# Designed miniproteins, single chains, continued (5): the designs that were tried, part 44

Each design is a single chain, and the fold is of that chain. pLDDT is the mean over its residues in the fold that is shown.

## One batch from the design tools (miniprotein)

Design m17516
Fold by ESMFold2-Fast:
Structure m17516 (fold): chain A 80 residues (1-80)
Amino acid sequence: SDETVEKIIEEATEYAGELIEKILNEKGRVTPEDLRKVVREMEKKVKELAKEYKLSEEDKKKLEDYLEYIREIAEDKIEE
């Protein structure tokens, strides 16, 4: 359902935020390499949650589209 997809996106986003905060606390900055690691961890989290929640194929596609969007944002950030 859309509600489950939104919940997974929220949980993955919160997890990414926690990872970024940890990096900032440890070294005071986020490098492009750190950002790529955060994106990979977020992808893993989304895949695990999708499996746990037993999402439909339609809902899985919505999450795949979201992950593609996040990868594009991260790549744009890395290029600068």
Scores: mean pLDDT 80

Design m17517
Fold by ESMFold2-Fast:
Structure m17517 (fold): chain A 105 residues (1-105)
Amino acid sequence: ELPERIVELAERIGELLRAGEDLREAARELLRLAAEAGDDTTVVAAALLLHREGASEEDIEEAIELLEEIRKKTTNENAKKVIDAVIRSLRERKPVEDVMEELRK
């Protein structure tokens, strides 16, 4: 099932991160599988990972589109705020921590 494949990819990403290897392909696969599974939390995590790894503009645009679709379907106001911060982080090429601090006040 998709959730089992997501767990396998997350574990592989952890191994690659510890080894200092390129995460972009694994993060891209994780983003797509998470979106297909409706795992909104993992979509957010994969999008942030792609941003940190300096993924292509095409990959970032795909991540933003998926996040915007999640935002439209989300009923939780705190989740919407997190998604908005992540989208802004990706568009402005800023760390999410900096965007979240600006929104915190």
Scores: mean pLDDT 76

Design m17518
Fold by ESMFold2-Fast:
Structure m17518 (fold): chain A 68 residues (1-68)
Amino acid sequence: APSAEELARARAELPRVMLIQRFIGEITGEKLSPESEAQMAAVWAAASEAERAAARAEALRLLAEEKA
């Protein structure tokens, strides 16, 4: 089972990971499940412009890695 520390780490990174996934989906044209769309919409609405910009930059970096 996940430890309390592992859960805390995952929880702290969840908003950032969801923003990155949202940009990856937008760039690749992949459709998300309705549940994932609802979760991402909530995270997106709560995110600052700086957080969105950072997530977009990381999504582009990850896509470049995948292509390489």
Scores: mean pLDDT 72

Design m17519
Fold by ESMFold2-Fast:
Structure m17519 (fold): chain A 100 residues (1-100)
Amino acid sequence: SEQVIEDLELLLERAKEALKIMKEEKDVDRVKEIALQLLDELRETAERLEPVDPETAKRLKEIAEEMEKQIEAHPNDKEAIIKAVEEMIKRIEELIEELK
């Protein structure tokens, strides 16, 4: 679906912008706040897509679950939190490619 791909590409763009800010941020608590905000946006996107593409929504929820676990395992580690966001971005890029 063209609309599903557009929604995922928008989420991907937001994630890349957030990642750039996180890399420049010196406060680990602020890095964590940005990552958790991105996690919320990922979950909101999954909920919006559920009625039109439940399989893609399920995959986004799985990406969110793994990202949350990585952040919770390393809550004071900026590099680990950034790595969790980079992995999220990679998985969304792979999902977009599969849908094309």
Scores: mean pLDDT 88

Design m17520
Fold by ESMFold2-Fast:
Structure m17520 (fold): chain A 109 residues (1-109)
Amino acid sequence: SEAAREAARGASEAAGGAGKAAESGKGEYGREALLYAAGAGVAAAGAAGVASTGGPPRDAGRMARKAAEYARKAAEYAKKGGGSKEAVDEALRGAERAEEAAERALAAA
């Protein structure tokens, strides 16, 4: 399904951005951001698994939404840890794309 593949791509972009943002953060906030980035990565891997196995688009959409949620939290904590504005903005853009792709995948039934 194209919708499932788009959800997986969005989730992957969100996870990638979250990782970069978290790596740029320091101290306790940087460590918290890394935990959320790891969560985004797990969710993105789940969405990719659904897409690759021909699973329901809605399952990929749910995973993409979760990846976006974790990416937003990773960006928030990275920012608190003095993280790179560029990396934080990339994580937020990835989250937005994952959310849009998730909505389409969830609508595709």
Scores: mean pLDDT 90

Design m17521
Fold by ESMFold2-Fast:
Structure m17521 (fold): chain A 77 residues (1-77)
Amino acid sequence: QQLTELVDELEEQHGVTFEPQAKEQLLQQLEEVSQQHEIPYLPLLQKIGEIIANSENKVVTSNEIEPLVQQALEELK
Protein backbone atom coordinates (compact mmCIF):
# COMPACT_ATOMS: atom_id res chain seq x y z
CA GLN A 1 0.00 0.00 0.00
CA GLN A 2 2.65 2.57 1.03
CA LEU A 3 4.99 1.29 -1.69
CA THR A 4 2.23 1.77 -4.29
CA GLU A 5 1.83 5.40 -3.16
CA LEU A 6 5.58 5.99 -3.54
CA VAL A 7 5.46 4.67 -7.12
CA ASP A 8 2.50 6.98 -7.87
CA GLU A 9 4.51 9.94 -6.52
CA LEU A 10 7.48 8.96 -8.69
CA GLU A 11 5.23 8.92 -11.79
CA GLU A 12 3.90 12.41 -10.95
CA GLN A 13 7.31 13.86 -10.03
CA HIS A 14 9.10 12.70 -13.20
CA GLY A 15 6.17 12.87 -15.64
CA VAL A 16 6.37 9.16 -16.48
CA THR A 17 3.78 6.38 -16.55
CA PHE A 18 4.14 2.72 -15.65
CA GLU A 19 2.01 0.23 -17.56
CA PRO A 20 -0.22 -1.72 -15.10
CA GLN A 21 1.81 -4.93 -15.55
CA ALA A 22 5.09 -2.99 -15.23
CA LYS A 23 3.88 -1.43 -11.96
CA GLU A 24 3.00 -4.88 -10.55
CA GLN A 25 6.42 -6.25 -11.58
CA LEU A 26 8.15 -3.20 -10.07
CA LEU A 27 6.41 -3.73 -6.71
CA GLN A 28 7.39 -7.43 -6.71
CA GLN A 29 11.01 -6.73 -7.71
CA LEU A 30 11.34 -3.99 -5.06
CA GLU A 31 10.16 -6.37 -2.32
CA GLU A 32 12.55 -9.12 -3.48
CA VAL A 33 15.57 -6.80 -3.80
CA SER A 34 14.84 -5.03 -0.50
CA GLN A 35 14.71 -8.39 1.34
CA GLN A 36 17.71 -9.89 -0.49
CA HIS A 37 20.04 -6.89 -0.03
CA GLU A 38 18.49 -5.23 3.06
CA ILE A 39 17.98 -1.99 1.11
CA PRO A 40 15.01 0.25 2.02
CA TYR A 41 12.41 0.91 -0.69
CA LEU A 42 12.78 4.70 -0.75
CA PRO A 43 16.49 4.93 -1.80
CA LEU A 44 15.87 2.26 -4.45
CA LEU A 45 12.81 4.11 -5.82
CA GLN A 46 14.73 7.41 -5.86
CA LYS A 47 17.49 5.80 -7.95
CA ILE A 48 14.89 4.34 -10.32
CA GLY A 49 13.38 7.82 -10.69
CA GLU A 50 16.79 9.30 -11.56
CA ILE A 51 17.40 6.60 -14.19
CA ILE A 52 13.95 7.11 -15.75
CA ALA A 53 14.40 10.91 -15.82
CA ASN A 54 17.68 10.48 -17.74
CA SER A 55 16.24 7.94 -20.24
CA GLU A 56 13.75 10.43 -21.82
CA ASN A 57 11.19 7.59 -21.99
CA LYS A 58 7.76 8.67 -20.68
CA VAL A 59 6.21 5.18 -20.56
CA VAL A 60 7.83 2.30 -18.66
CA THR A 61 6.93 -1.18 -19.93
CA SER A 62 7.14 -4.54 -18.13
CA ASN A 63 10.25 -5.49 -20.17
CA GLU A 64 12.11 -2.49 -18.69
CA ILE A 65 11.45 -3.27 -15.01
CA GLU A 66 14.07 -5.95 -14.31
CA PRO A 67 16.95 -4.03 -16.01
CA LEU A 68 15.82 -0.81 -14.30
CA VAL A 69 15.78 -2.38 -10.81
CA GLN A 70 19.14 -4.09 -11.43
CA GLN A 71 20.72 -0.81 -12.58
CA ALA A 72 19.38 1.05 -9.51
CA LEU A 73 20.67 -1.72 -7.23
CA GLU A 74 24.13 -1.62 -8.87
CA GLU A 75 24.31 2.18 -8.50
CA LEU A 76 23.48 1.88 -4.77
CA LYS A 77 26.49 -0.40 -4.16
Scores: mean pLDDT 77

Design m17522
Fold by ESMFold2-Fast:
Structure m17522 (fold): chain A 96 residues (1-96)
Amino acid sequence: SELLRLLEEFLRAVEEGADLAELDEIYQRLVELDLPPEVQRAITELGVIHAAEQVRAAGLEHLIGPSGRAALARAEANRARALAVLEAAIEALRRA
């Protein structure tokens, strides 16, 4: 399953702290698929968190404006739920 492979690659990239370019490539391929809304929301929230972590690691956190900080705060509040949704989707596809 292409969807299963891409979701597993996305989870691995997030967990291993992959470069933004690598995560974006996986994300772009995922959004071309007809994803359930909850899965689409989960990967988007995890992507926002990952992008902010990479910007911070580069010492560029001063470039994150108020809107970006608000979006990050919402995504961070939902991190555990987003991760659980992604993991559940992977498990469901493995059982199919």
Scores: mean pLDDT 83

Design m17523
Fold by ESMFold2-Fast:
Structure m17523 (fold): chain A 91 residues (1-91)
Amino acid sequence: SAAAEAAARAREEAARARRELEEVKQDLINLGKKHPEVAAQARAWAELGDEAIRRAEELEAQGDYERALRVARNALEALRSTKATLEAAVA
């Protein structure tokens, strides 16, 4: 049914956003390991990423895929922006 397809897509999109968030979180951890001068800031943002992943997983467990996706996407945008800023600072 169209409703089942929409639910499957929402679940898929939330899962994809969480995977992308995990990747950017790992990039920040690696950046902090390579550049001690940004390590504390990179770690703090990676920790915020972990909190967002946990929150998105809780929302998915409740069937709230729309909120799960928003939480993951908002965190992903923030972590991507921070990664770009920190990479520019150590270039």
Scores: mean pLDDT 87

Design m17524
Fold by ESMFold2-Fast:
Structure m17524 (fold): chain A 84 residues (1-84)
Amino acid sequence: PVRASLEEILEAARRQVADARAQLARAQETRTAADIADLEGSIHGLELLIALLREIGAPEDFIAELEAARRELQAGLAALQAAA
């Protein structure tokens, strides 16, 4: 009963990572304040999702994968902010 719902949540989490990476690519191309703010929002949403996944006992390997993606996105955001 729990397994199917968890698999669907994990797929949704992977989609959020893909969407956030697409947002990073867009912000890197446009360098607009609006696209950078959208990226910040996507990263925040991913952080909230990681917290939720920890609460429901999602696999630690999967949480580590999402944390690695979050760190990559935060590094990209920091580089965009440093570039003025």
Scores: mean pLDDT 82

Design m17525
Fold by ESMFold2-Fast:
Structure m17525 (fold): chain A 99 residues (1-99)
Amino acid sequence: SMDELLAEHLANTTNPAEKELARALADYLKAKAAGDQAAADEATKALAEAAKALALELGLPPEVAELVGEAVIAQANQDQARLEEVQRRAEPLAAELEA
């Protein structure tokens, strides 16, 4: 149901960065379903770049956009230590944005 909701939402977007994120996400999910680790690794990099580009388009600072990309890679690789590092680096930036 989430995949259907995401597909329906993204099918109606006119934002180029959102369209690229949708395409990268679809490629990633396809690679994961196929069990193709090489394709999944390549799709993960594309997904991270698309997420970073969308963050920049939404007006987030470059430092936050970099952390978004890092978080995507860490999550796809199930790297808990890297996820914790991204979270720690994000805390002061989130506080600055809320000020």
Scores: mean pLDDT 76

Design m17526
Fold by ESMFold2-Fast:
Structure m17526 (fold): chain A 73 residues (1-73)
Amino acid sequence: MGSDSPEDQVRRTADAMIELAKAGLISGETAVRGVVLSGYLAGATSLIDEAVEEVARAVGMSEEELRRAVRRA
């Protein structure tokens, strides 16, 4: 089994969530929540903030929308 590092797992999840949101398959809020959950599951909590900010920037979320999405994750 190809087990990547927790950092690689979070980065791949962020990239996948951005792609899905841009394709209209999920909302930006769902993309942010997916990244937060992935970071916790991978044990890479220090990377969550960076990954969340990257997704929010890529999908055009406001700071208020981002804070609301993170609180619901």
Scores: mean pLDDT 75

Design m17527
Fold by ESMFold2-Fast:
Structure m17527 (fold): chain A 66 residues (1-66)
Amino acid sequence: SLKEKIIKQIKALLPEGVTEVSREEAVTIAYFLRILSREEAKKLLDESGKETFTVEEFADLIVKSL
């Protein structure tokens, strides 16, 4: 699925054993993966109201925005 592909790509950018990302890290990851612009990613994450995201939660937000 698209979600599984995004999860795999996110995990490839994180150190081994890291399961959560900060809002700022998530914005940077989305930009490096060329999924969203920094501004689009920031807006999406700000609207969630959360400070940290699991890889699965972050991937879910991206998929739902598409």
Scores: mean pLDDT 81

Design m17528
Fold by ESMFold2-Fast:
Structure m17528 (fold): chain A 75 residues (1-75)
Amino acid sequence: MTVTVTAEDGSVGEVEASDEEAKAIRAFLETGDALGGAYAMKLAVEALKKAGAEVKSGMRVTVKLGDLEGVVRVM
């Protein structure tokens, strides 16, 4: 399932999540689950790096999975 990420600087990236990662991220976006938040941050960093964006600690990233979205902060 495709995860779309938008950084606060306007950089956009996409990455394909596994079924397991997508389930965890959905739990994070719906309930704030910590494990799902860690997966969301991992995939957000991967998507932005794939897009050629500079990933900085403290950067805020909007993560979208289907019709669900939330914000993670890069550690």
Scores: mean pLDDT 81

Design m17529
Fold by ESMFold2-Fast:
Structure m17529 (fold): chain A 96 residues (1-96)
Amino acid sequence: MKRGEELAELAYEYTLRADMEQIERAMKRAIELSKSYSGKSTFDRVANTNGALAASVAEEVDPEKAAEFMKATPEEQMLAGNAVLRGVRERKAAAA
């Protein structure tokens, strides 16, 4: 799981580097990608959506790394997507 921790740290850093417009585009991209995950188990759908979110944020900031999130295991994808969501929450809290 060391790779999952490294990917989560990258996803978090990318979320802090991105502006809110880039994050909004990434979230829209992840929603579109998640539509192709219908029919999977609940865990697989959530994990793949989290991976797509992290990959979409990476695409805005560091495109060369985006594919690594899509190739990650479901567990690694969950960690990366959760790191993005944490970064977004922290940024919104700071703006309030």
Scores: mean pLDDT 81

Design m17530
Fold by ESMFold2-Fast:
Structure m17530 (fold): chain A 94 residues (1-94)
Amino acid sequence: SIEDIKAALLEIIDEARAALPPTPEARLLISLAETLVQEAVELLRQGKSIEEVMKEFEKSAEAILAAVPPEYRATARALLERLRETLLKGYKEM
């Protein structure tokens, strides 16, 4: 279900929050990732295709990578990849 996808994505965000240092930069990354998750879930609830959802996901992912400092980019890429894989897997299992 969309609710199961949302729960799985938010669990990844919570794990990332726990693993990251309590810096303003880490908080920015988590906040931007939470917004990306909320947007993806909303598009799914509106009945958008997975192709449309992933198009908006990739735009947001590129914006996040541009917004975070260089030292956080590897961490941001790893987080975004986990979110992308979880979203696609959850959609296929619906």
Scores: mean pLDDT 89

Design m17531
Fold by ESMFold2-Fast:
Structure m17531 (fold): chain A 58 residues (1-58)
Amino acid sequence: GLYSGEEVAELGQRSGSKAGAALVSSGGGTPEQAREVAEAAMAGDLEKAREAAERGGA
């Protein structure tokens, strides 16, 4: 992508937690799955957040 790893991590921490929770909620996932996505996004690990969302059915 056009973003550096640092920029991607910052975006994940600021927006990914809310986006991840919304995705899991929309996909019918559990609160536990939403938490896994949010925690990964807050840590700046967008790939892990994405994998957790996919497991949650988002």
Scores: mean pLDDT 57

Design m17532
Fold by ESMFold2-Fast:
Order: sequence, then structure tokens, then C-alpha cells
Structure m17532 (fold): chain A 95 residues (1-95)
Amino acid sequence: AVEKAKEAIRNGDREAYDAVGDAEAKARAMIEKYLIEEMGVDEERAREIAEMFLDPETLPEAVLEIYEIAGIKIELSEEEKEQIRAERAAALAAA
């Protein structure tokens, strides 16, 4: 389940990298659909998590929320959070 969530999000990111403008809305919809249909998340929480996932600054918190929904408790250090934010920001800048 977690591996499929990571892959769906990665695929959404790839779509966003290829098309500027409407890609963010499409990626958000794909993430929301996955969270609702595959992980059983309610629509409001799925939207919130999808928005957090697309924002580099809130990506670490979105990852933690997804792991919590999957029943896996993980901890991210401030250094790990900063690395995730930096990598996401660099990837978006390259698109």
C-alpha cells in the first residue's frame, strides 16, 4: 500500500514536471483519487494531503500523514525534512 502510494505520487510529480500550468491541478486530482480509492481516506483529508504534497515546504508533513494512514509511525528529523523540501523544490525548478 505504501509503495503504491509513493509510486502514484511519483507519477503525479512526473506529470507536473512535463507540463506547466494545468499539471498541478491534474497531479492534485490523481493524488486525491489514490488516497480516496486505494487508502480509504475521506475527501476533505485527501484534498488537504494532496495540497501539502504539491507544496515543497509541506511535503514532509504530507509524507508523515500518508504513513500514519497506512498504520506506520515514522519520525522525520529536521535535516530529513529540509532534504525532502530541497529535493522537491529542485525538481519543480527543473520542470
Scores: mean pLDDT 66

Design m17533
Fold by ESMFold2-Fast:
Structure m17533 (fold): chain A 74 residues (1-74)
Amino acid sequence: SLEELREKLEKLLATISDPKLREQINALIGLLDEIEAMDPSDPRRQSLWSLTQESFKQLEEEIAKAKAEAAAAG
């Protein structure tokens, strides 16, 4: 759900210090804010939700890669 994704993004902001990753997380939170502000019948809502989910998937992959690189270095 939108609320579950927002909670995940907020938790990531609390743990991630990387400025670039923080900007990406904030951009996704902004997309969620836009979706929540839309009329439930707005056809753009579904398209933005799909875009947000794909963008979050890419973000998770970047975070996983960063964690793997950190683990390999330590």
Scores: mean pLDDT 81

Design m17534
Fold by ESMFold2-Fast:
Structure m17534 (fold): chain A 90 residues (1-90)
Amino acid sequence: MPELKVLALSPESGPGVAGTELVIGGTGFDPKTLTLEDIEILDEAGERVPVEIVSVTSNGIKVRLTEDVPAGTRLRALVKGVESPVHTFV
C-alpha cells in the first residue's frame, strides 16, 4: 500500500473567511476507506476549526471553512492521526 503522508495544507497563507476552500495534499489517501472521522482541521490549541468536506481523492482532500478564521490563526490537518505542516492565515 502507498505510505499515508500529509504533506501540505493549501493555500499556504491568505485570509480565512467563511467559504474559503483548503486542500490537504498528500499521498496514500483512500477515498473509499477514509471517513469524516479520520479527517481533522485543528488550530494551535488543538480545537477543531469548523469545516465541511467537499471532496476526497487519493492525493488531496478539499475542505471548506464554514466560519471566519482570525488573522494569525495557524492550522494543521490530521488524516488518521498523520499531521500536516502548519499553515498561517493572515
Scores: mean pLDDT 73

Design m17535
Fold by ESMFold2-Fast:
Structure m17535 (fold): chain A 82 residues (1-82)
Amino acid sequence: SKELEEGKKLAIEDNAKALKEEYPELPYEVAKKTAEESVEKAAELFEKYQKGEISREEAQKEIEEVFKKSLEEAIEEYKKKK
């Protein structure tokens, strides 16, 4: 729905802004890309959890792993360009 799409955009913007506040040296576009990847993966895992394809523990672990990896990769790429 349009509401769901708008909600995802707001979540991405909020997460990108939070990342930029924690890492002021990080470009906004890099923070936004990290937020986009994390939000999209979280939505995918939530659907799998609702269908009973994955446990709550597995979903939580995967979300944490994706977020950490995306953030580390974004920071490393930024350092290479600076």
Scores: mean pLDDT 76

Design m17536
Fold by ESMFold2-Fast:
Structure m17536 (fold): chain A 95 residues (1-95)
Amino acid sequence: MFPDTSGLSQDAQVGLGQLLIDTDDKMLDLYSKTGSMSPDEVREEGKKIIEDLQKKTEELMSTMNPEQAEIVRQESKILIDRIQRTIDTLVSQKS
């Protein structure tokens, strides 16, 4: 499902799009190496992905007005929740 970006400037849309691409690349890398990782290693890598996404989201939000920042914050929260559920699923499959 594509995020509702109708309230964002073109630059803000590009920034949010780049966050989505970078996060997908990191999740794909995690998927590719999960077979050689312990459950605890999967949790730690997932935590790093979420923390990096949170940091980059805050940096992006600092460059825009409060209305656009709130849209980016909501979209990032949805993505973080999805990543956390995916990590929990991957960990449960190894346990």
Scores: mean pLDDT 80

Design m17537
Fold by ESMFold2-Fast:
Structure m17537 (fold): chain A 72 residues (1-72)
Amino acid sequence: SNADAARSARAGAEAGRAGAGAAAVQTGMYEHKKNASTEEAKELGYKGAEAGAKGDVERGIELAEQAAKAAE
């Protein structure tokens, strides 16, 4: 049904936001990496969380992946 499709889409958006937020939190918890790369990763994670909150799950995931790469 259309209601079930809408619920699935919303669940996907919330999952994307949670993933982006988790990436930002995990980056912040790595205290030994307090340098430019760590700050960049944190900013990308926050931007990903914002994208996910807007319902842009794909963008949220992309930014979370960029945050993880920047923390590498």
Scores: mean pLDDT 60

Design m17538
Fold by ESMFold2-Fast:
Structure m17538 (fold): chain A 107 residues (1-107)
Amino acid sequence: MLAEALEAGAETLERRARESKSPKTAEQLERLSERFRAAAAVAREDPRRGSALSTGALVEAIADIIEEKDPESARELREGVLAATAAEAAVLADEHPALAAQAAAIV
């Protein structure tokens, strides 16, 4: 189930953080793990909302990693993913209006 998968993912990230030789990498993995656990808690009550939160957490984690080396690319990634999500929601609205409305509400 989604919540269990997110919790298992969080445990894996926590373990990798402890094994990391880089303090900043360990901190980034710990933050992502915390976000996954939060998404898992939400997913237990609302799987769709939990799924959206876990996707958002991944995007932010990737942007944070890129931001250290290239802040402009990190901003473009955040903006690009938001634009892509909006475009996907528009396509989904034509195929499944009710699902598109719900996705827009939780993203």
Scores: mean pLDDT 66

Design m17539
Fold by ESMFold2-Fast:
Parts: sequence; C-alpha cells; structure tokens
Structure m17539 (fold): chain A 70 residues (1-70)
Amino acid sequence: MTRSELLQRADEIFEKILELMEEAEKAGDVEKVSRLHLIALRLQDALVFGSNSEVEEEIKRAEKEIEELK
C-alpha cells in the first residue's frame, strides 16, 4: 500500500474508534473507552514514527481489536 492509502484507512479507523468511544462513554464503560483510546494512540504513533509496513500492521491490529470490542 502507498502512504496515502494507509492514511485513508487510518482515518476510517479513527472515525470508527471515535463513534465507539462516544457509545462507550454514554454507557459508562470506562474500560472500553480506555481500550479504544490505547488502540488510537498506537495507530497514531505508527503514523508519526513508523514505516508503511508498521502502519499497515497497526491498521490490521486495530481492525481486529475493534471487532473484538463490538
């Protein structure tokens, strides 16, 4: 994947994380909010400091963890 394609996929994941965090906050699920925040931080760190392959791996990890939190 190109960096531009990875950035687009990351934006889609961040949007989904924000939606899930808002739902978890309304439900009072502090643990779920904390987990979603950690997923977002790891992906953000990969985007700032990581290679394309590291970003792709963190995107896959985030997608898997988000599905497990649904």
Scores: mean pLDDT 83

Design m17540
Fold by ESMFold2-Fast:
Structure m17540 (fold): chain A 57 residues (1-57)
Amino acid sequence: MPLSDIKVDMPSEFVARAVGRALRVIGDGIDAGVPAEEINRRALEVLRKGIEEAKKA
């Protein structure tokens, strides 16, 4: 399964972008006084979309 390992490493760039966006959402939510659970939910949605885009590329 060495070929599958390449796929895990390949989207790292897109994952990094998605993580950056998620961190921004977290910071914004903290500033607004949003509960941690709600912030986590929003951050996950942003991360999910970024990963889906990585699969398309």
Scores: mean pLDDT 68

Design m17541
Fold by ESMFold2-Fast:
Structure m17541 (fold): chain A 79 residues (1-79)
Amino acid sequence: HMSAEEITAIFDREVQQLVDTLHLSPATVARLEEIRQQIAKTKDPKERLRLTGEAARIVAEDLGDAAAVAAIDAILAKF
């Protein structure tokens, strides 16, 4: 059983690694922080997974990866 606090700690660590390695824009970092706060407030595993997918989409969009955006959008359409 993973607590919301443990999940947000993992998310924060992974997002910081992505910012450092992929040189994400400040606007993308701000959007990821908004998603992180939404994850911290939810106890629904399905909604948490959807929010994680939204975070991945935001990163793919910042990197200009249109194929990854399309693939993530197809997955999110099932939620």
Scores: mean pLDDT 77

Design m17542
Fold by ESMFold2-Fast:
Structure m17542 (fold): chain A 103 residues (1-103)
Amino acid sequence: SEAERRERLREEARRLLGRLLAGTAVYFERLGLEETAEKALELARKLIGEEEAEEEYAKYKKIDFPELSEEEVEELIKGVEEIEKNLEAVVEELAAELERREA
């Protein structure tokens, strides 16, 4: 049904966003932005649960990240703030994007 498809896409969006936030937390920690890193990781835990968030965080700790400009880092910080303030709206927007990409 349409309702079942929408719920599946929301769940998929939550998983994608949570995994991205866990990686973002590792990156911020490496930059010395400890408070922002913890915020990103807490949002990841909220989206995908404690265990999966910790597994993703551990995976990203072993990965080299590209160096970002100060402007790109500021944009990432603003992105985390937007997700914190409007979590369900961000999930719905990402779910709609995933739906548009399905053939």
Scores: mean pLDDT 83

Design m17543
Fold by ESMFold2-Fast:
Structure m17543 (fold): chain A 95 residues (1-95)
Amino acid sequence: MSYTQEELFARIDEVLDAVVAELERRGETELAEQVRKLTHGEPVESVSELAARTAYAINLAAAMGMVENLSIEEMVKLVLELRDKSIEEIEEALK
C-alpha cells in the first residue's frame, strides 16, 4: 500500500500501540519497551535514521501477520539485530 507522510506517521503510532499492547499481553514487557524506543522513544539525527525507523515499524507490522511462523519475541529480536547490524555495516563502509 502507498502512504502519504501524514498516513505514515499515523500508521507508525498505530503499529507501535498494537505491537506494544500485544507484547504486554504476552508478558514481554521488556521487549515492548524496546519497540517503543525503536519507533518513538529516541531523537532522530538523520533522514536515514528516520527512514530506518519507519521501515522497522512497517516490517514489524508485516511480521505480526507472520506470527504463526515466528514468535513476537523472535520478531523483535530480529528487528533489533537488523538495526544494529545495519549501523555497524554503514560505519564499516564509510571507513
Scores: mean pLDDT 53

Design m17544
Fold by ESMFold2-Fast:
Structure m17544 (fold): chain A 79 residues (1-79)
Amino acid sequence: MKIVIEHEVDDLDKAAAEVEAQAKEALANPTSEARVVEVSPLETEETPEGTVATLTLVVELADGSRVEVTVKLLQPKSK
């Protein structure tokens, strides 16, 4: 299963750093109900819509199933 979470932010660098820090902390401190088992490097891309920061993590659920979660943070371009 793949989940994509898209969120528009005013400060991309700050939001991306906070998301990456939380993902790395979750990877270091696994819980029994849902465990972050993999965190991909943060990637930043310039798009026609604005600057996008993408972080992908893999979460293992209590039943052993894995979910790939992609977090996309968008800072819109000035119109």
Scores: mean pLDDT 76

Design m17545
Fold by ESMFold2-Fast:
Structure m17545 (fold): chain A 120 residues (1-120)
Amino acid sequence: MLSEKIREKLFEVARRLDEAIDAGATPEQVLDLLEQGMDELFKAAKEEKASPEEVIDIIRGFLSLLRHAAARLGGLTDEQYERMRELLNKMVEKAKELGVPDEEAERIQAEGDSLLERMR
């Protein structure tokens, strides 16, 4: 189960995304906010010494944010899709650095790739 601090950060990132989109942010600006939110979440995970199981929960939470942002943007262009795939790849790399086993990281990568394909 995620720490309160990490859960609060996930909600903060989601709120910032919604506020930016409501204010007319471009897809590129939304993707910049997603990358910033990912970096903040993984920094919090490292500071809180999150377990590999908690890191996986962070990834699943972030995948939900990617889906939410794509839905609010009205779908993804090929360029936006590629950038979201780059974010997923960076997220999986950070998860491995935090002790998520390779087999679990590969499973999460496949889950994320499948999710992004459905958002096209």
Scores: mean pLDDT 82

Design m17546
Fold by ESMFold2-Fast:
Structure m17546 (fold): chain A 79 residues (1-79)
Amino acid sequence: SMLEKIKAEGQKLIDEAQRKAEEMAKSSVEEAEKLAKEGSEEALKLGDELGDTPISAASVTGANIILIGGYIQNKINAE
């Protein structure tokens, strides 16, 4: 029936929107990880130049990922 076809088309549109949102979330996380790694390298260099105890690149990266992850999760939950 025509009504069944309209329902199927509507469901397809919803499924496509959901998939696109998931893909966008994935790419945002990958971009955030890259930026966190670059920031960690710069922080390590700055610490060395200032004569401070070397900050672990892993701990700086971990902290940034947690902050970014929390921000993304809050955005998803708020919408």
Scores: mean pLDDT 55

Design m17547
Fold by ESMFold2-Fast:
Structure m17547 (fold): chain A 83 residues (1-83)
Amino acid sequence: SAADEVAKVKEVGALAKEDLRRAGELVKEGKISLEDLERGVEVALGMLDKLIAEAKSEEAKAAAEKEKAELEALYEREKAALA
């Protein structure tokens, strides 16, 4: 169903945002580089772009676009905090 597709999209977005927050902490601790964090974000954004392109419902497409925007906004905030 469209609701099941939306739930899966939201799960992917939530995990990507959690991974980004954890990666930000690892950069602060000197355990990974900022380049490692940036590579992780590029992979996650690519996954969300694929979910947008392959969406079977307009609701799932809108959910994936929203998750992408939220991940991009979180990345800019984390990047600014690491400067």
Scores: mean pLDDT 88

Design m17548
Fold by ESMFold2-Fast:
Structure m17548 (fold): chain A 91 residues (1-91)
Amino acid sequence: DREETLKKLEELLEEARRLLREAERLAREGGSPEELRRILLETEVLLGLGLIIAAVSRLQGIELSEEEEKILEELQEIVRRLEELLREVEE
């Protein structure tokens, strides 16, 4: 079901956005690098799940919609922002 796939990807993106907000707050408050590493790992898992969902759809001969592709791109951008944030806090 295409609607079910989109909904699952949207749920992963909402969770990643919550984790990014938490990380940005922690960085502003002089938060622990350990907590930022945990948030990065959790967000990488969410991206991995999104990529698996996309791979399964493609194996079934279903092309991703533009909306689904945008969600995966935004998940990748959130991971990159978290990696940059962690680097700034550790260095």
Scores: mean pLDDT 84

Design m17549
Fold by ESMFold2-Fast:
Structure m17549 (fold): chain A 85 residues (1-85)
Amino acid sequence: TVLVLSDAESERLLALYQLDSVPPEKRRRVAELILQLEELVAVAAPLSVLEPLFAELQSLLPADEFNRLRTTLLETRSGVRSALS
């Protein structure tokens, strides 16, 4: 699937995770990574698959915002795994 993220879609994803400090030039890339992580989380993908995406996000986000995002996505993944079990 070709990802076509508009600025509005990117802003919606960033707002969902409270990433308001991301500069405009990084917002689309951060949103693309979040969308990919959400898709992987929805199928309870292995942590090894999520790790490269988190590593890229860590390079793009301040530590506080990255840690909040990572925690939220990992908690969501744990919930999905529990529901599938």
Scores: mean pLDDT 80

